# Designed miniproteins, single chains, continued (3), part 30

Each design is a single chain, and the fold is of that chain. pLDDT is the mean over its residues in the fold that is shown.

## One batch from the design tools (miniprotein)

Design m9018
Fold by ESMFold2-Fast:
Structure m9018 (fold): chain A 81 residues (1-81)
Amino acid sequence: SMSDVLEELEREMVRRYLELSRAIAAGASRADIEAAHAAFRDEMLARATEANLPEEEVRRLEQAVEQMGADLARAADERAA
């Protein structure tokens, strides 16, 4: 169902956020984090398209992934300070 797909995508976002947060703690550069996030964004949008999610849900997912990227960039900046 659409709900099951959205729950799977949400769990994957949490997993990736924790993975990249650990990478930042281990000294990953902002550029590395941005590149990893961009690849993850493309993967998530491809999965949403394959699952035939409505366009509005894809836009919501895109916004959530972009917010995740902004939060990670801020964390990397704070780590470097």
Scores: mean pLDDT 85

Design m9019
Fold by ESMFold2-Fast:
Structure m9019 (fold): chain A 91 residues (1-91)
Amino acid sequence: ARAEAERVEAELLPVFRRALIQAAQGDENARELIEWLIERYKKQGLETSEEQLEKFKKQVLEAYPEKAEPLSREEVEEVKRRLEELLAWEE
């Protein structure tokens, strides 16, 4: 269980960081992905507050001031699909 959770986080971290950078810079697709991820964490009862997520966004922007490549709609839907599959597998 913990190893699978760590694997999911490791696989999604690069995309999640890219989405955070792009959402902070006004990308609508990236913002939608981040909002969807927040809702999924809340549904699983994870103790992730909006304040903690905003702090994390600021830390990512401070570390990576350059604009990352924008996320496409296809990338957003693929990440959602993959996360849903991984979560369903853990059930």
Scores: mean pLDDT 61

Design m9020
Fold by ESMFold2-Fast:
Structure m9020 (fold): chain A 66 residues (1-66)
Amino acid sequence: SPDADTLDRMADDLRRTSRENEGRGRELLETDPSKKDEVEKLLETAEKGRGGYRGLRDGSDTLRAL
């Protein structure tokens, strides 16, 4: 299994990607109403990324407690 430091790096990567997807979704929502489906996909991907971030952080905490 990956060590706690690896999980922390993966969590940071997911957090960054999630923020980028949310930013793109918000920008498209304001600039191009025809991109509604793309906006919804970006925002859903960002939400899933936040969930993954929390899971990886929990896993890191668990490994550090062992």
Scores: mean pLDDT 82

Design m9021
Fold by ESMFold2-Fast:
Structure m9021 (fold): chain A 73 residues (1-73)
Amino acid sequence: SAAELVAESDRLVAEIRQALAAGDFATARRLLERLYELLTRLQRLALETGDPELWAHYAAVEVEAQEAVAQVA
């Protein structure tokens, strides 16, 4: 469901932030891979439903992912 995907993305973002704060870049990279898979699913659902709240959430999570990518590069 949309609520489950949203909750999973929020949990992954929190876990990535924790890994980065701990200097655990290997874990952060692995979690980022999972987050990008989830972002693809969120984008597809947002396109299918046209839900503006889901699009806003997708955009916010994408920004978090991009910031994390910059830190592990």
Scores: mean pLDDT 88

Design m9022
Fold by ESMFold2-Fast:
Order: structure tokens, then C-alpha cells, then sequence
Structure m9022 (fold): chain A 68 residues (1-68)
């Protein structure tokens, strides 16, 4: 679904070191109902702080919550 596609894009961006893009995809996944708000917010905060690895880890947690 759309949430899974956003999640995959978020991991790809995080692995590439693009913290801002990873945070945006985490936010989009949350808006599509793909994970818990707390996990999503942690990923957004990490991405905005420039911590691409932490943002990617939050996205992995959201993908698990989305049942992917």
C-alpha cells in the first residue's frame, strides 16, 4: 500500500544519508496510518536533527507496525 511505499522510500533515503528525505517519508507513512504516532514523531525529530541512521531505525519500526 501507499504506507509501505513511503516506508521503503524512507529507508532508502536514510541509508543514502538524506536525513531530511527520510524524515519526510516517515511523516508521510504516519499520515497514511502505517505506524504509531510516537515512533513516527521520533523518526521525524531525528531526521530534522540530521541523524539519518536514527531516522532510518524509526522507519524500520514503523514498517514492522504496518505489518510489512
Amino acid sequence: GDAAAEGAAGVAAGRAGDAAASAQHIRNTMLKGGGSGGVAQGGIDAGEAGDAAKAANHWRAMAQLAGA
Scores: mean pLDDT 65

Design m9023
Fold by ESMFold2-Fast:
Order: sequence, then structure tokens, then C-alpha cells
Structure m9023 (fold): chain A 68 residues (1-68)
Amino acid sequence: MDRELIEELKEALFRAARRVAEEQTEEVEAEELKRLEPLKERIAPIELPEEEREELLAAERALAEELL
């Protein structure tokens, strides 16, 4: 069920980006990053196809832009 895990992580990343953008506090940033850790650890040992990897990178980039 790699697709479900990928979608869950993508959704979590976009949700984190939106919440960081709305609240703009260091505390919310830390909380959202902490929530992403277990999902990232679950996906780390999975060998993702290039397409799925690119989708995750796009979501991570959206969050990174809000953290700057």
C-alpha cells in the first residue's frame, strides 16, 4: 500500500505548509515537522518510483518555502 502512504505524506506536507503559512510561529513549525517524522521514517525504506518521488519532492518544496 505504498500509494496510500505516499498520499498520506503528501497530504500531511501540504497541510503543514498551509498551517505554517497561517500561524507563522516557530511553535507551529516545530509541531508540524514533528508530525511528519514518523511518516518520513515509514516511507524511507520503501523504494519509490521516480514519479512518486517527484510528487513528494514537490510537496516538501511547498513546505520549505513556507518555512523560509
Scores: mean pLDDT 75

Design m9024
Fold by ESMFold2-Fast:
Structure m9024 (fold): chain A 92 residues (1-92)
Amino acid sequence: MDLESIYKAIEKIVEYFKEKGITIGSGDNQDVLDKLIKELGATPEEVIALHAVIIASYGEPNLEEAKEIVEDMIENNGIENILKAVEEYLKE
C-alpha cells in the first residue's frame, strides 16, 4: 500500500459523502464508520481514508484536511503499524 492509494480512497469517500449528503460530527459517527467498514467490505486503505475523513470533516468532508491527517498518522506511527491496527480491527 502506498500514499497514492490512500489519497484515491479519500477522494472517493469525500465524493460519496457529498453525493449521499452525509455530515460528520454527529454523536453517532462511530456507528456510521463501523457500518461502512463492515457492510461495504472496505479495504485497509478505505478504512484509513474513512477514519481520516471523519476526523477532518466536522460538518462537511474536507479533502485537504483528511490528507494531512493521513500524512501525520503515517509520520507518527508508520504505515505498517497503521495497517496492522486496521487489519486487526477488520478481523474481529
Scores: mean pLDDT 68

Design m9025
Fold by ESMFold2-Fast:
Structure m9025 (fold): chain A 95 residues (1-95)
Amino acid sequence: MELKPEEERELVERLERLLAEVRARMPDMTPLQETAALEAIRVGLELGLPEEDQVEIGLAAARATRSLADAPAISALLKRIREERLPAEEMLALL
C-alpha cells in the first residue's frame, strides 16, 4: 500500500530469490510447504533477520508442514514469532 514501485519490486525479487534457495534445498516441496516457507521468510524479513536465517526459518516451517492439518499451527507459530519479535535461535527452536 505505501511502498514505492521500486521498493515493492526489490522486495518481491528478494522474496523470490530466498524462496528459490529453499526450493533448491527441498526440491520435492509441496505447494503447502512452499506457502509456509514463504510466510516464514516474510516474517524473518519483517524482523530484520540476515538472509541465511530467513532461509533457515523458511526450511524449518516447510519441514514442519507435513499435511493440511499442520498449516494452522505453523501459521499461528509464525504470527506469535512476528508479534513477540523473537530472535532467530528461538524461532528455529519453535519450528
Scores: mean pLDDT 78

Design m9026
Fold by ESMFold2-Fast:
Structure m9026 (fold): chain A 83 residues (1-83)
Amino acid sequence: SKEKALELIDEYIEEAKKKESLSAEEYVEALMEILKETEDKETILRLIGLILRAIGLELDGKEISSEEFIRELEEIRRMIEES
């Protein structure tokens, strides 16, 4: 549901604020959980694009900064609120 998607995003943002980076595995898992609750087609396509990028990071053994992750989630949250 839209409400559950927004709740999950807010929870992931708060957890990300407690650390400097996320493993690619944590990044993929968070995006997949948000995707399950997302109904808006444009937001779904954006999430799929981010998941593919996150999988690329995992294959390369790279991490994402918490700042970048929070920024991406803030964008997704805005898209869901406007849908």
Scores: mean pLDDT 84

Design m9027
Fold by ESMFold2-Fast:
Structure m9027 (fold): chain A 73 residues (1-73)
Amino acid sequence: VTKVVQGAGTTTITGYFLGTNKDVTVKIGGTELKVVSADETQIVVEGAVPADAKEAEVTFPGGYTDKAPVEKT
């Protein structure tokens, strides 16, 4: 994971992802969010990031976990 950006009603996670599965698990500020789409360079989740959230965690199938700081706009 390289970057996490909140947009209008969704949160976009940018990086290099091995595989393009919706079977990834995304947690931001300890809250699991629903994955709407997954691409090699982006994972889009539904919902707003909590105001005090400091990092996003992405867990891939097979147990690989990556973390990135949360940026708010």
Scores: mean pLDDT 66

Design m9028
Fold by ESMFold2-Fast:
Structure m9028 (fold): chain A 94 residues (1-94)
Amino acid sequence: SPSVKEQVEALLKELFEKLRELAKGDPFAEKLIEEAEKRVKELLASDLSVENQVKHALHILAEVVSKVSKRDPELAEKMKELVIETAKKIEEVL
């Protein structure tokens, strides 16, 4: 069976794939998601505990949703729903 860290990484990877598909054709949202994914990958490569990696990753994602909401509140709400669903799945694994 995969480790807790491997399961968390897989869930976050799937989330970013879904966020990219949702934001497709919006260059502002696409760029924010790309930058957030890079930050989260660096975070997952750090020596922080998995719980702290998750906490900081969810904070980064909340910042992305907040920035998108200022331009496109409908897109931001759909992104937020995906983030919340993923956060619940991560809590089941932790």
Scores: mean pLDDT 90

Design m9029
Fold by ESMFold2-Fast:
Structure m9029 (fold): chain A 61 residues (1-61)
Amino acid sequence: SVEELKEEAIKRLLAANGDWEKEKKILAELIQRLRDLGLSPAEVFDAMNETMKEASAIAKA
């Protein structure tokens, strides 16, 4: 599901610990997997923004 993909991506982003090369790969894989589920470009963009926002909030806590 979309939520499972977002949760997996958040976990991977936190493990990347600010490594931008790893973060780019994680985000690119998330985009592709969301597209494969049939999400529109707008839905993919919203899901990515939510994922990044949640990961950033957790990292700052």
Scores: mean pLDDT 80

Design m9030
Fold by ESMFold2-Fast:
Structure m9030 (fold): chain A 85 residues (1-85)
Amino acid sequence: MEEEIKKLEEERKRQSRLDGMLRAVEAFLNSLKKLAEESGPAFKEFIDVYLEKYYKDFLDEIEKGRQAGPEAFEEALERALKKLS
């Protein structure tokens, strides 16, 4: 009853925080893509090649976390950070 409602509210709050983190990552990546498009072809090529060559594994783990939902995001981020190291 009240305990079940409290658990649902706590889970909703947790999901909201994780959703916020995912949205921040999405906004950051979209900002880089938009900046690349606005800055010209050389900068766009730099971002595209640099991310693919040096951050492909990192980006793949972030995308997996994004698609798997907010619960998996933190674990995906930890795996991505390990691949950068």
Scores: mean pLDDT 66

Design m9031
Fold by ESMFold2-Fast:
Order: sequence, then structure tokens, then C-alpha cells
Structure m9031 (fold): chain A 83 residues (1-83)
Amino acid sequence: SILERLEEIEELARRHLDEREAAIFTKGIDLAKEAIRKGDLKLAQMLLGSLDLALSTLYVLTGDPAYREMADKLQEIIEELEK
């Protein structure tokens, strides 16, 4: 499920990001999960898109493949929410 895949991304964030960054990122994912549960797919797409942009920016700045992996996984979910 989409919610299970978002949970996997949160676990990747906790493993690869520092504690403060992981906390901020997982809060963003939790807001997107809530939007999905409410059926507000447009809000969910906007929230996940903002997180994807932030992760892609961090990948460009750091070269850390963990940011790219998380961004790619978020992009797949965003595309599924359009269906």
C-alpha cells in the first residue's frame, strides 16, 4: 500500500539522516499520510512534492545516494496518487 511505502521511506530517513532532520522529514510524511487517509490526494501530492524537491536539493548539495533513493521512492508514490 502507499501508506506502507511511506513508512519505509520514514525508516530510511531515520537510518540515514541526523536525528533533527529525520524528525522534520517524518513529520512531513505524517502530514501527507493524514491527507491520504482523508482522501485529499491533491494536498498529499503537494506535500510529497515539496519533500521530493527538498531531498533532490540535498542530493545535489551532498552527493549522498540516500537522498536520491528517498526522492525516487516519493516520486513513484506521487505518480500512483494521480491514478
Scores: mean pLDDT 85

Design m9032
Fold by ESMFold2-Fast:
Structure m9032 (fold): chain A 108 residues (1-108)
Amino acid sequence: SFSEKVRELLNKLGPISQKVADKNPKKIQELLEKLDNEEDIDKFLKELVDKLKPEQKEVFNEIKRELESLVPENASKRELEELKVILARITILLLNAEPEQIEEAKKI
């Protein structure tokens, strides 16, 4: 299912996400709390993506394409909003990732 494939992708990112979070736990937590209270997810995601360096944006675009390829044609508005939240969380992690962690993410 879509949810299972998304979970598999997130599980592959889990170790990298943990390494990034461990370096800047307070900053990551503050950004995630801001996301949880955000009413305009599209604007928030766009602003985060615009801050990405070229190498980080390359990884973001690959993950986005993979996730979008898993979205069923009859996806609910809720599922599409959940996808945007997942992409925003990935972008927060990528913004705080070191070059070595970006290279590790490219292998997924």
Scores: mean pLDDT 74

Design m9033
Fold by ESMFold2-Fast:
Structure m9033 (fold): chain A 65 residues (1-65)
Amino acid sequence: SEEERYRKFVEFLNLLRERGEITLDEAAEHLGVSKEELLQILRDFEARAGRRLVRIENGKLRLVP
């Protein structure tokens, strides 16, 4: 559901906020989704927000400052 996707996205952002930095594998595992699904959720919500929310550097993810 859309509500479930939004919940996963919020959990993902909170995880990044708490840890500062996390791999895509760790994030997907923590949230119980595939890496492909997590990236799709991220892209969809960033597109709706009209801005980047997460940067991917050296295989690691972090919140945009």
Scores: mean pLDDT 83

Design m9034
Fold by ESMFold2-Fast:
Structure m9034 (fold): chain A 64 residues (1-64)
Amino acid sequence: MEEEELERRIREAEQRDLRDHLETLRELSARVKELEKAGEGLDKLAEASQEAAERHRARREAER
């Protein structure tokens, strides 16, 4: 009887702890992904800008 109550409380505590752990992991994963995306976006933006500038210069030189 008491063992059944203890088992139930243990299972509830485990489920609660697992949920808290999962939420913490999700938040950490999201933060890491945001940081990675921010860095990647900046690098790609710089490369795209450089490429566009070079294409513009080539067109201008061809027009001359």
Scores: mean pLDDT 72

Design m9035
Fold by ESMFold2-Fast:
Structure m9035 (fold): chain A 79 residues (1-79)
Amino acid sequence: MLKVESVELVEETEEELVLRVTFNNGVELIVKVDKKTGEVLDILPANLDAASKLSREEGIEAAKLAEEVAKEKALELSK
């Protein structure tokens, strides 16, 4: 079962928050969130070797979980 273990702020720009979402299987995704709208702009694998272990179904689940937790973290950081 895929679970989010941590959400970390990697970089903050004037327009974007760049967050790292780490999963219990060692997969890491980088999520870019627009500070003004709170919308996810991009989701990229940060750890390609670990990401290669995801099935198509797990990849879709990971993207959905990453988007959800990144939006929550971005809202928390934006106050």
Scores: mean pLDDT 77

Design m9036
Fold by ESMFold2-Fast:
Structure m9036 (fold): chain A 102 residues (1-102)
Amino acid sequence: MSEEEKEIEELRRVLEETEDPEVRVEAALRIGEIAASTEDERVKELALEALDEALERAEDPRVIEAIREALMRILKSTENHELILRAIGLILRAIGALLDLE
């Protein structure tokens, strides 16, 4: 397992276990940065899985917006059609969640 994969798994745990929205925002944005900067499609896939799970549990609009930003960074960083379609689907879900809150 790469150091990038390990960091994504640690950040995924933070998003699952913390109730602090500021910590969740930082974790989501960091996942996006790692996934956007890597050439490893598996790291991008793990990041999308982590953000999907975080989005399902997210109730704070700041956290949902951070997840959306992270997903947009991943979307812009890849030419992999499967990852692009996943990222788009998650971005649309995040936008829907934000519209329900605002």
Scores: mean pLDDT 86

Design m9037
Fold by ESMFold2-Fast:
Structure m9037 (fold): chain A 116 residues (1-116)
Amino acid sequence: SLDEKVEEIREKLKSPDPAEQVEAAREMTELASKIDPEKLVEIAREALKSPDPAVQRAAVRLIGKLASINPEAAEEVIREAMKSPDPAVQLAAAQIAYTFGSPELQEEARARLKAA
């Protein structure tokens, strides 16, 4: 089932193998349009809390795809990603916010992108 496949990919995103993490992130991103936005937000938020920078970066790529499909559902997790301790994640999240966010989120993103 789709749910079983999503859980398998979710476990691979936590793999210590960077190649497996990258492939899992790609597969999850391809399936994003078929997954409930609330579940996708939950997965992205869990990945953002990972101490592994590769997992955090995979999460921000997934957030970008979610934002392109359902910008309203992505709003809160984009704001969370913009507060990441990883500068690359912060910058990528600000770029996503500037492209797909509400007017308020776009202004927050503009300030961060101008400072970078």
Scores: mean pLDDT 80

Design m9038
Fold by ESMFold2-Fast:
Structure m9038 (fold): chain A 66 residues (1-66)
Amino acid sequence: MTREEKLEAVIAHVREKAKEKGLSDEDLETVITAVRNYLRLHPDAPLEELIARADRIIDQLVAEKK
């Protein structure tokens, strides 16, 4: 999997989970930006790690709204 393919897969996952959790477009962009920056610094990070990090950020944003 290329870096770009990993990023596309994570973005697709984040968009679906954001819809389920009711995240705003601004929060969605925050998660995507964080994952993009992490992948830039750690290009060899596996897809599963990127998804786990995205999920953690989404859960944090959801918790802050409760």
Scores: mean pLDDT 80

Design m9039
Fold by ESMFold2-Fast:
Structure m9039 (fold): chain A 86 residues (1-86)
Amino acid sequence: MEKELEELKKKIEELLEELRKKPELQEAADKVEEEIEKVEKEEDLETQIKAYIVALGELEKLLGAPKEVIEEYRKKVAELLAEEAA
């Protein structure tokens, strides 16, 4: 779980860096990063995972990136959630 969360964090950070390369999206990227930082202080794994899902959706909406990259993030979150349920 913790390792998968770290991988999700890294991928989200990479996506945030891509957003920041576009001047028009810098403020939006900063907002998403602040929300992630707040959740990162949560001790509850389920709450963290849910927040990552929300952040992923916001990043997809903002970037307009190739869906393949966003889809990979979603698959990772879904796998983490399935493991929690099992």
Scores: mean pLDDT 64

Design m9040
Fold by ESMFold2-Fast:
Structure m9040 (fold): chain A 70 residues (1-70)
Amino acid sequence: SVKELERELARERMVQAILEAGIDYLKKLAETASGEEKKRLESQIKNDEAQLAETRGRIADLEAELEKAK
């Protein structure tokens, strides 16, 4: 149903917002970090960016299904 797709889309958009905010925070920490701490933060950013890409893919799929249902 349209309402079910809208709820699922809202949930995925919330996950996207949390990931984007988290990545921005980690990038700020990485700017002042050095050595192993910087490498650790950069690895975490890379992992979180991959998760964000997957979340964006799910959002695109849900938006396409919602458009078809309207």
Scores: mean pLDDT 88

Design m9041
Fold by ESMFold2-Fast:
Structure m9041 (fold): chain A 78 residues (1-78)
Amino acid sequence: KEEEAEKLKEEAERAIAEGDLVRAFEYARKLAETGLLKAKADANELIGRIYEKMGKLEEAKEAYEKAKELREEWEKKE
């Protein structure tokens, strides 16, 4: 599942770089669906980048804030 999450993250990042925001959203959502706390943080950061590319700056900011909160949760749990 961790390797699947990493692949989904790479695919989403590639789709964002290519400007294929529909594919990027699909991969980011699949990444969040893995249920891993780190993957959920990574997915929300990717969703933020997708919204930013779409010009939806408020939605992007909300997604980045959620990603930050999830990443802090993951880092605090040992």
Scores: mean pLDDT 81

Design m9042
Fold by ESMFold2-Fast:
Structure m9042 (fold): chain A 74 residues (1-74)
Amino acid sequence: SSTEKAYENADKAIKKLVEEGDEEGALTYAQIWVHELIKAGVPKEEIIKKAEELAEKNKFSEEQKKILLDLIEK
């Protein structure tokens, strides 16, 4: 399963972008990551849980978090 490694890689990449001040790049990376998980057939509930964890951990705004969650919900 590549899912756990994908989550770890996404977390590292997003954290680095945020630390470098590239908040827009971090959000873009997270959106691409969500799309790839949807394409891979990962359950919606699992993607939501992991997206919320990544958003909180990497200090995404409520607005940025909503953008990610809206992608998963449709």
Scores: mean pLDDT 79

Design m9043
Fold by ESMFold2-Fast:
Structure m9043 (fold): chain A 96 residues (1-96)
Amino acid sequence: MEEEKEKKIEEALKRFLAGEATTIEVETELGVKVKIELSADREIVGIEGEGETEEKKKEAIEEAKEGFEKVVAALRRAEASDFRTEALEEFLALRA
């Protein structure tokens, strides 16, 4: 259950770091499929849920949104760090 969510997020992370528009699909414990769309600019551009009841869809979307916003915040922080590291390595390579 938790491992399945981590696996999907990890795959999306690799594509996200590559600067690709990415779609993540996860199934919640309630059996609701939640689809999260990310732009190439690393922004959440869409969240959709599919389930039997609108109430279940809403709860699943809220849970996925909160969890994913936390992941996106961590990614943006890592991106800022990677940008500095790449720029520094490129600068050092020019001096070697």
Scores: mean pLDDT 57

Design m9044
Fold by ESMFold2-Fast:
Structure m9044 (fold): chain A 87 residues (1-87)
Amino acid sequence: MKAKEVGRIFIEIMEKRGTKLGIKDPEEIGKLLFEAGLTEEEAEKLIEAYKESFEKAEILLLEIIAQRVAKLPPEKAREYAERILKE
């Protein structure tokens, strides 16, 4: 399921960058990312990039996050960040 794959990639990249995540289940994180506006197309591109290289996946994920955050109202962006980062 794409949500679980995307969530696994997100966790690996964010933890490698030193981000402490409150959610540990890849499927839950993946579902949250789709709720926050991640598209099926972006999910597929991220999974393909990850199969090619970790670095490409990291760059693409950061670009996707920047684009999604820019499209969210500030309060919604904060809400999703808190749900992801809660201890």
Scores: mean pLDDT 80

Design m9045
Fold by ESMFold2-Fast:
Structure m9045 (fold): chain A 82 residues (1-82)
Amino acid sequence: MSAEELAEEVKKLVEEIEKIDKERAEAIVLSLAQAAESLGKTVEANGTAESAKEAVRKLAEVNKEAAERFLENVKEELEKLK
């Protein structure tokens, strides 16, 4: 999976989580932004899902394995909310 495909999938999952639990979606984005920032990447985007997309894209550029692991974690969080 490419960095763009990873970012787009995370965006879709975060959009679904935000419809169910907005605070949980915001917490996920904050965690992701901090992970990207710890690797020297600044995340600036408007909106929760779009911020998640940019953060995952930047994380994937430095650590693709961490970005893939994060995608799986977001999938698990969405399943727990259903």
Scores: mean pLDDT 75

Design m9046
Fold by ESMFold2-Fast:
Structure m9046 (fold): chain A 76 residues (1-76)
Amino acid sequence: MELAEELVEVLKKEGIPVDENTAERIRDIATPDTPLAEVLLSLHLATLEQAQKLAEKYGLDPFKTSVKEFIEAAKK
């Protein structure tokens, strides 16, 4: 789905390796309102601290950033 594909591309730009199997898992679990940290931790792509710092890098709340908010911030 379009949202999951945009998330995969942003993660690749941040240096997080995402293979096709991981991309399919992101498509299964990521919704606009899913917490970014939950996606990253569930798929072992980042630690909680790394997920929080990634949100802060884009000027977002380290504890409350959704997938949609992260993608919109990263597209700027």
Scores: mean pLDDT 81

Design m9047
Fold by ESMFold2-Fast:
Structure m9047 (fold): chain A 61 residues (1-61)
Amino acid sequence: MKEELLKEIDELEEKLRALNPVRFQGRRASEESRKKLIENLTEEQLQGMVDLLKERLAERE
């Protein structure tokens, strides 16, 4: 479901921010704005983002 994909994207984004907290220390304050942009994507596009973020996170760690 779209809600589940949005939650997964949010979790993955938080993990990516944790890898570079100095760079992203102010970004969490505008999380709501970015969530709205992501929410406007289709379920198919959201799934694509999840897959991309998972691979990127696993590669970087």
Scores: mean pLDDT 66

Design m9048
Fold by ESMFold2-Fast:
Parts: structure tokens; C-alpha cells; sequence
Structure m9048 (fold): chain A 78 residues (1-78)
């Protein structure tokens, strides 16, 4: 399911068992207090943006949702 979420970066993981195919995993908390995990693949156009992010940054993520995991197609720093 394609989704767009906005939230604050809480953590970044370079190796995570939650998404072993991801080059980077972001933990994002929405304004409503929901937590999503955002996986960014090595070949994703969002990877450069994701690598520049730090905890506390506000972001918009567009991607495919599988449970509480989102595979990012696009990431924008707000």
C-alpha cells in the first residue's frame, strides 16, 4: 500500500534485523505518536537524503507500507 507519512526522525540504523535488505533504517514518530520504520534500499533515490538526516529532523516519506515498515521511494527534509 502506497503511503505518505510525516514525522520526526528518532533513530537511524545502518544494520537492522527489521529490514535486512535496507541500507538504512529510520525510526519515524508522527505527531499522533505513531512509530514507523522506514527502510531505504541501496538503489533508492531517497538514500542520499536519508544519509544526511539526523535525530530531530522533520521529514516527509513516500513509499510502500508493509505493516509498520515503509519502503521509501522518496524522502524530503521539512
Amino acid sequence: MRVTIRGVVKRKYYLSPRAPEASLLLEIETAEGEVYYVGVRQDSPGLEAAESLKPGDEVEVVGEQEGNLIWADEIRKL
Scores: mean pLDDT 77

Design m9049
Fold by ESMFold2-Fast:
Structure m9049 (fold): chain A 100 residues (1-100)
Amino acid sequence: MPKLDLDEVIESLARSLGLSEEELRLLLEAAREVYAWLKEEGIPEIKAEDFVLRLVIALAGRDFELAREIALEFAEREGLSEEKKEELLRIIERAIARLE
């Protein structure tokens, strides 16, 4: 993936919060996976970047309930089908499990 401003923001956030190299790696992998999925589903870049940033901030802060809420609100706002909402939630739950 070409280097995006998003990656720099995530790295800066992780350093500011004192996250480990492992936690940073997991956040970057989660961000990249979610961003790629959103782009494949036809979500515009600016919306995908905004969603991923909000999600990563919640995950980095260990606010897993907020991360789930962000995903549910996004799915409703963008009119995702129940199947696509379940796919997105599975990606997020896997990221949460790896960070816990």
Scores: mean pLDDT 82

Design m9050
Fold by ESMFold2-Fast:
Structure m9050 (fold): chain A 86 residues (1-86)
Amino acid sequence: AEAARRARREEKLRLIEEGVERALREEEERLGRELSAEERERVRREWEEMLARAEARLAEARAANRTEEVARFEAMLERLAELGRK
């Protein structure tokens, strides 16, 4: 039980790091400049909130057997994992 919880926390942290890195690059490209410390904290917070909402919705979709929603959120998480491998 504890090992599984630790593995889930490590996976979540890795996905957050990967997502934040990508989001920071995209925002810098959109603005054509480097982000300020405040802007970086905002992007990081927004990404963490997005991941938390996606996880909550995935759990609800699985409980309600909503196959399309499950596939959508699983695809989102897989995409984030792939970005970190590049």
Scores: mean pLDDT 70

Design m9051
Fold by ESMFold2-Fast:
Structure m9051 (fold): chain A 107 residues (1-107)
Amino acid sequence: SIEELLKRLEKLLKELKKKLEEFKKNKTDEDAKKVVEIVSEISTVADEVAEAFPEDEEIQKLAKEIKEKGQKIFDAYLNKDYDGLEEYTEELIKLVEELIEKLKEKA
């Protein structure tokens, strides 16, 4: 359901914001990994949203951009590019917020 997808995205977004702040404070590989794990879960939910709305071009575009940004975050993590991980995660947060607003319009 749309309400279930919304609830899952809102919970993951809140967790991502918290883990990003912890990463910014500590700058550890362990905190970076926690960010990547939540980003992976967000990418999975974005795919489920795209599958639920195959005819919505804006949702399809947002889901694709979320997945592409998730891959950049993962690559930054593997390369210990902590500045890139932070930047791409902040950009991903904005995309997820846009996707949440689009889903609210459909609820």
Scores: mean pLDDT 90

Design m9052
Fold by ESMFold2-Fast:
Structure m9052 (fold): chain A 100 residues (1-100)
Amino acid sequence: SAEAEALEAEVMAALRALGALMRELSDLIKQKNAPEEIREEAERLIREAEGRLVRLYTEMQRAKAAGDLAALRALAAEMLAEIRRVTERVQELKRRVEEL
């Protein structure tokens, strides 16, 4: 459906933006030769975020395949909220690394 495709497109756009921000953080950590504690914090944040986002995306794809638009809407909203939360955490860590 057009609505399901629009929801998927919105989530994919948000995921691409988060991926770009995570790459910027990784590059900045290397450029600044950030302390091990900061590198470990970044690696943990990315790993935990990837696990949660992969699970939510898989659930979204199942809802889409089942034609369950109500479930798809709810999962897309949860996915976008999770992306926003992770984005804020990555931005906070990026600011800390920039100040090194």
Scores: mean pLDDT 90

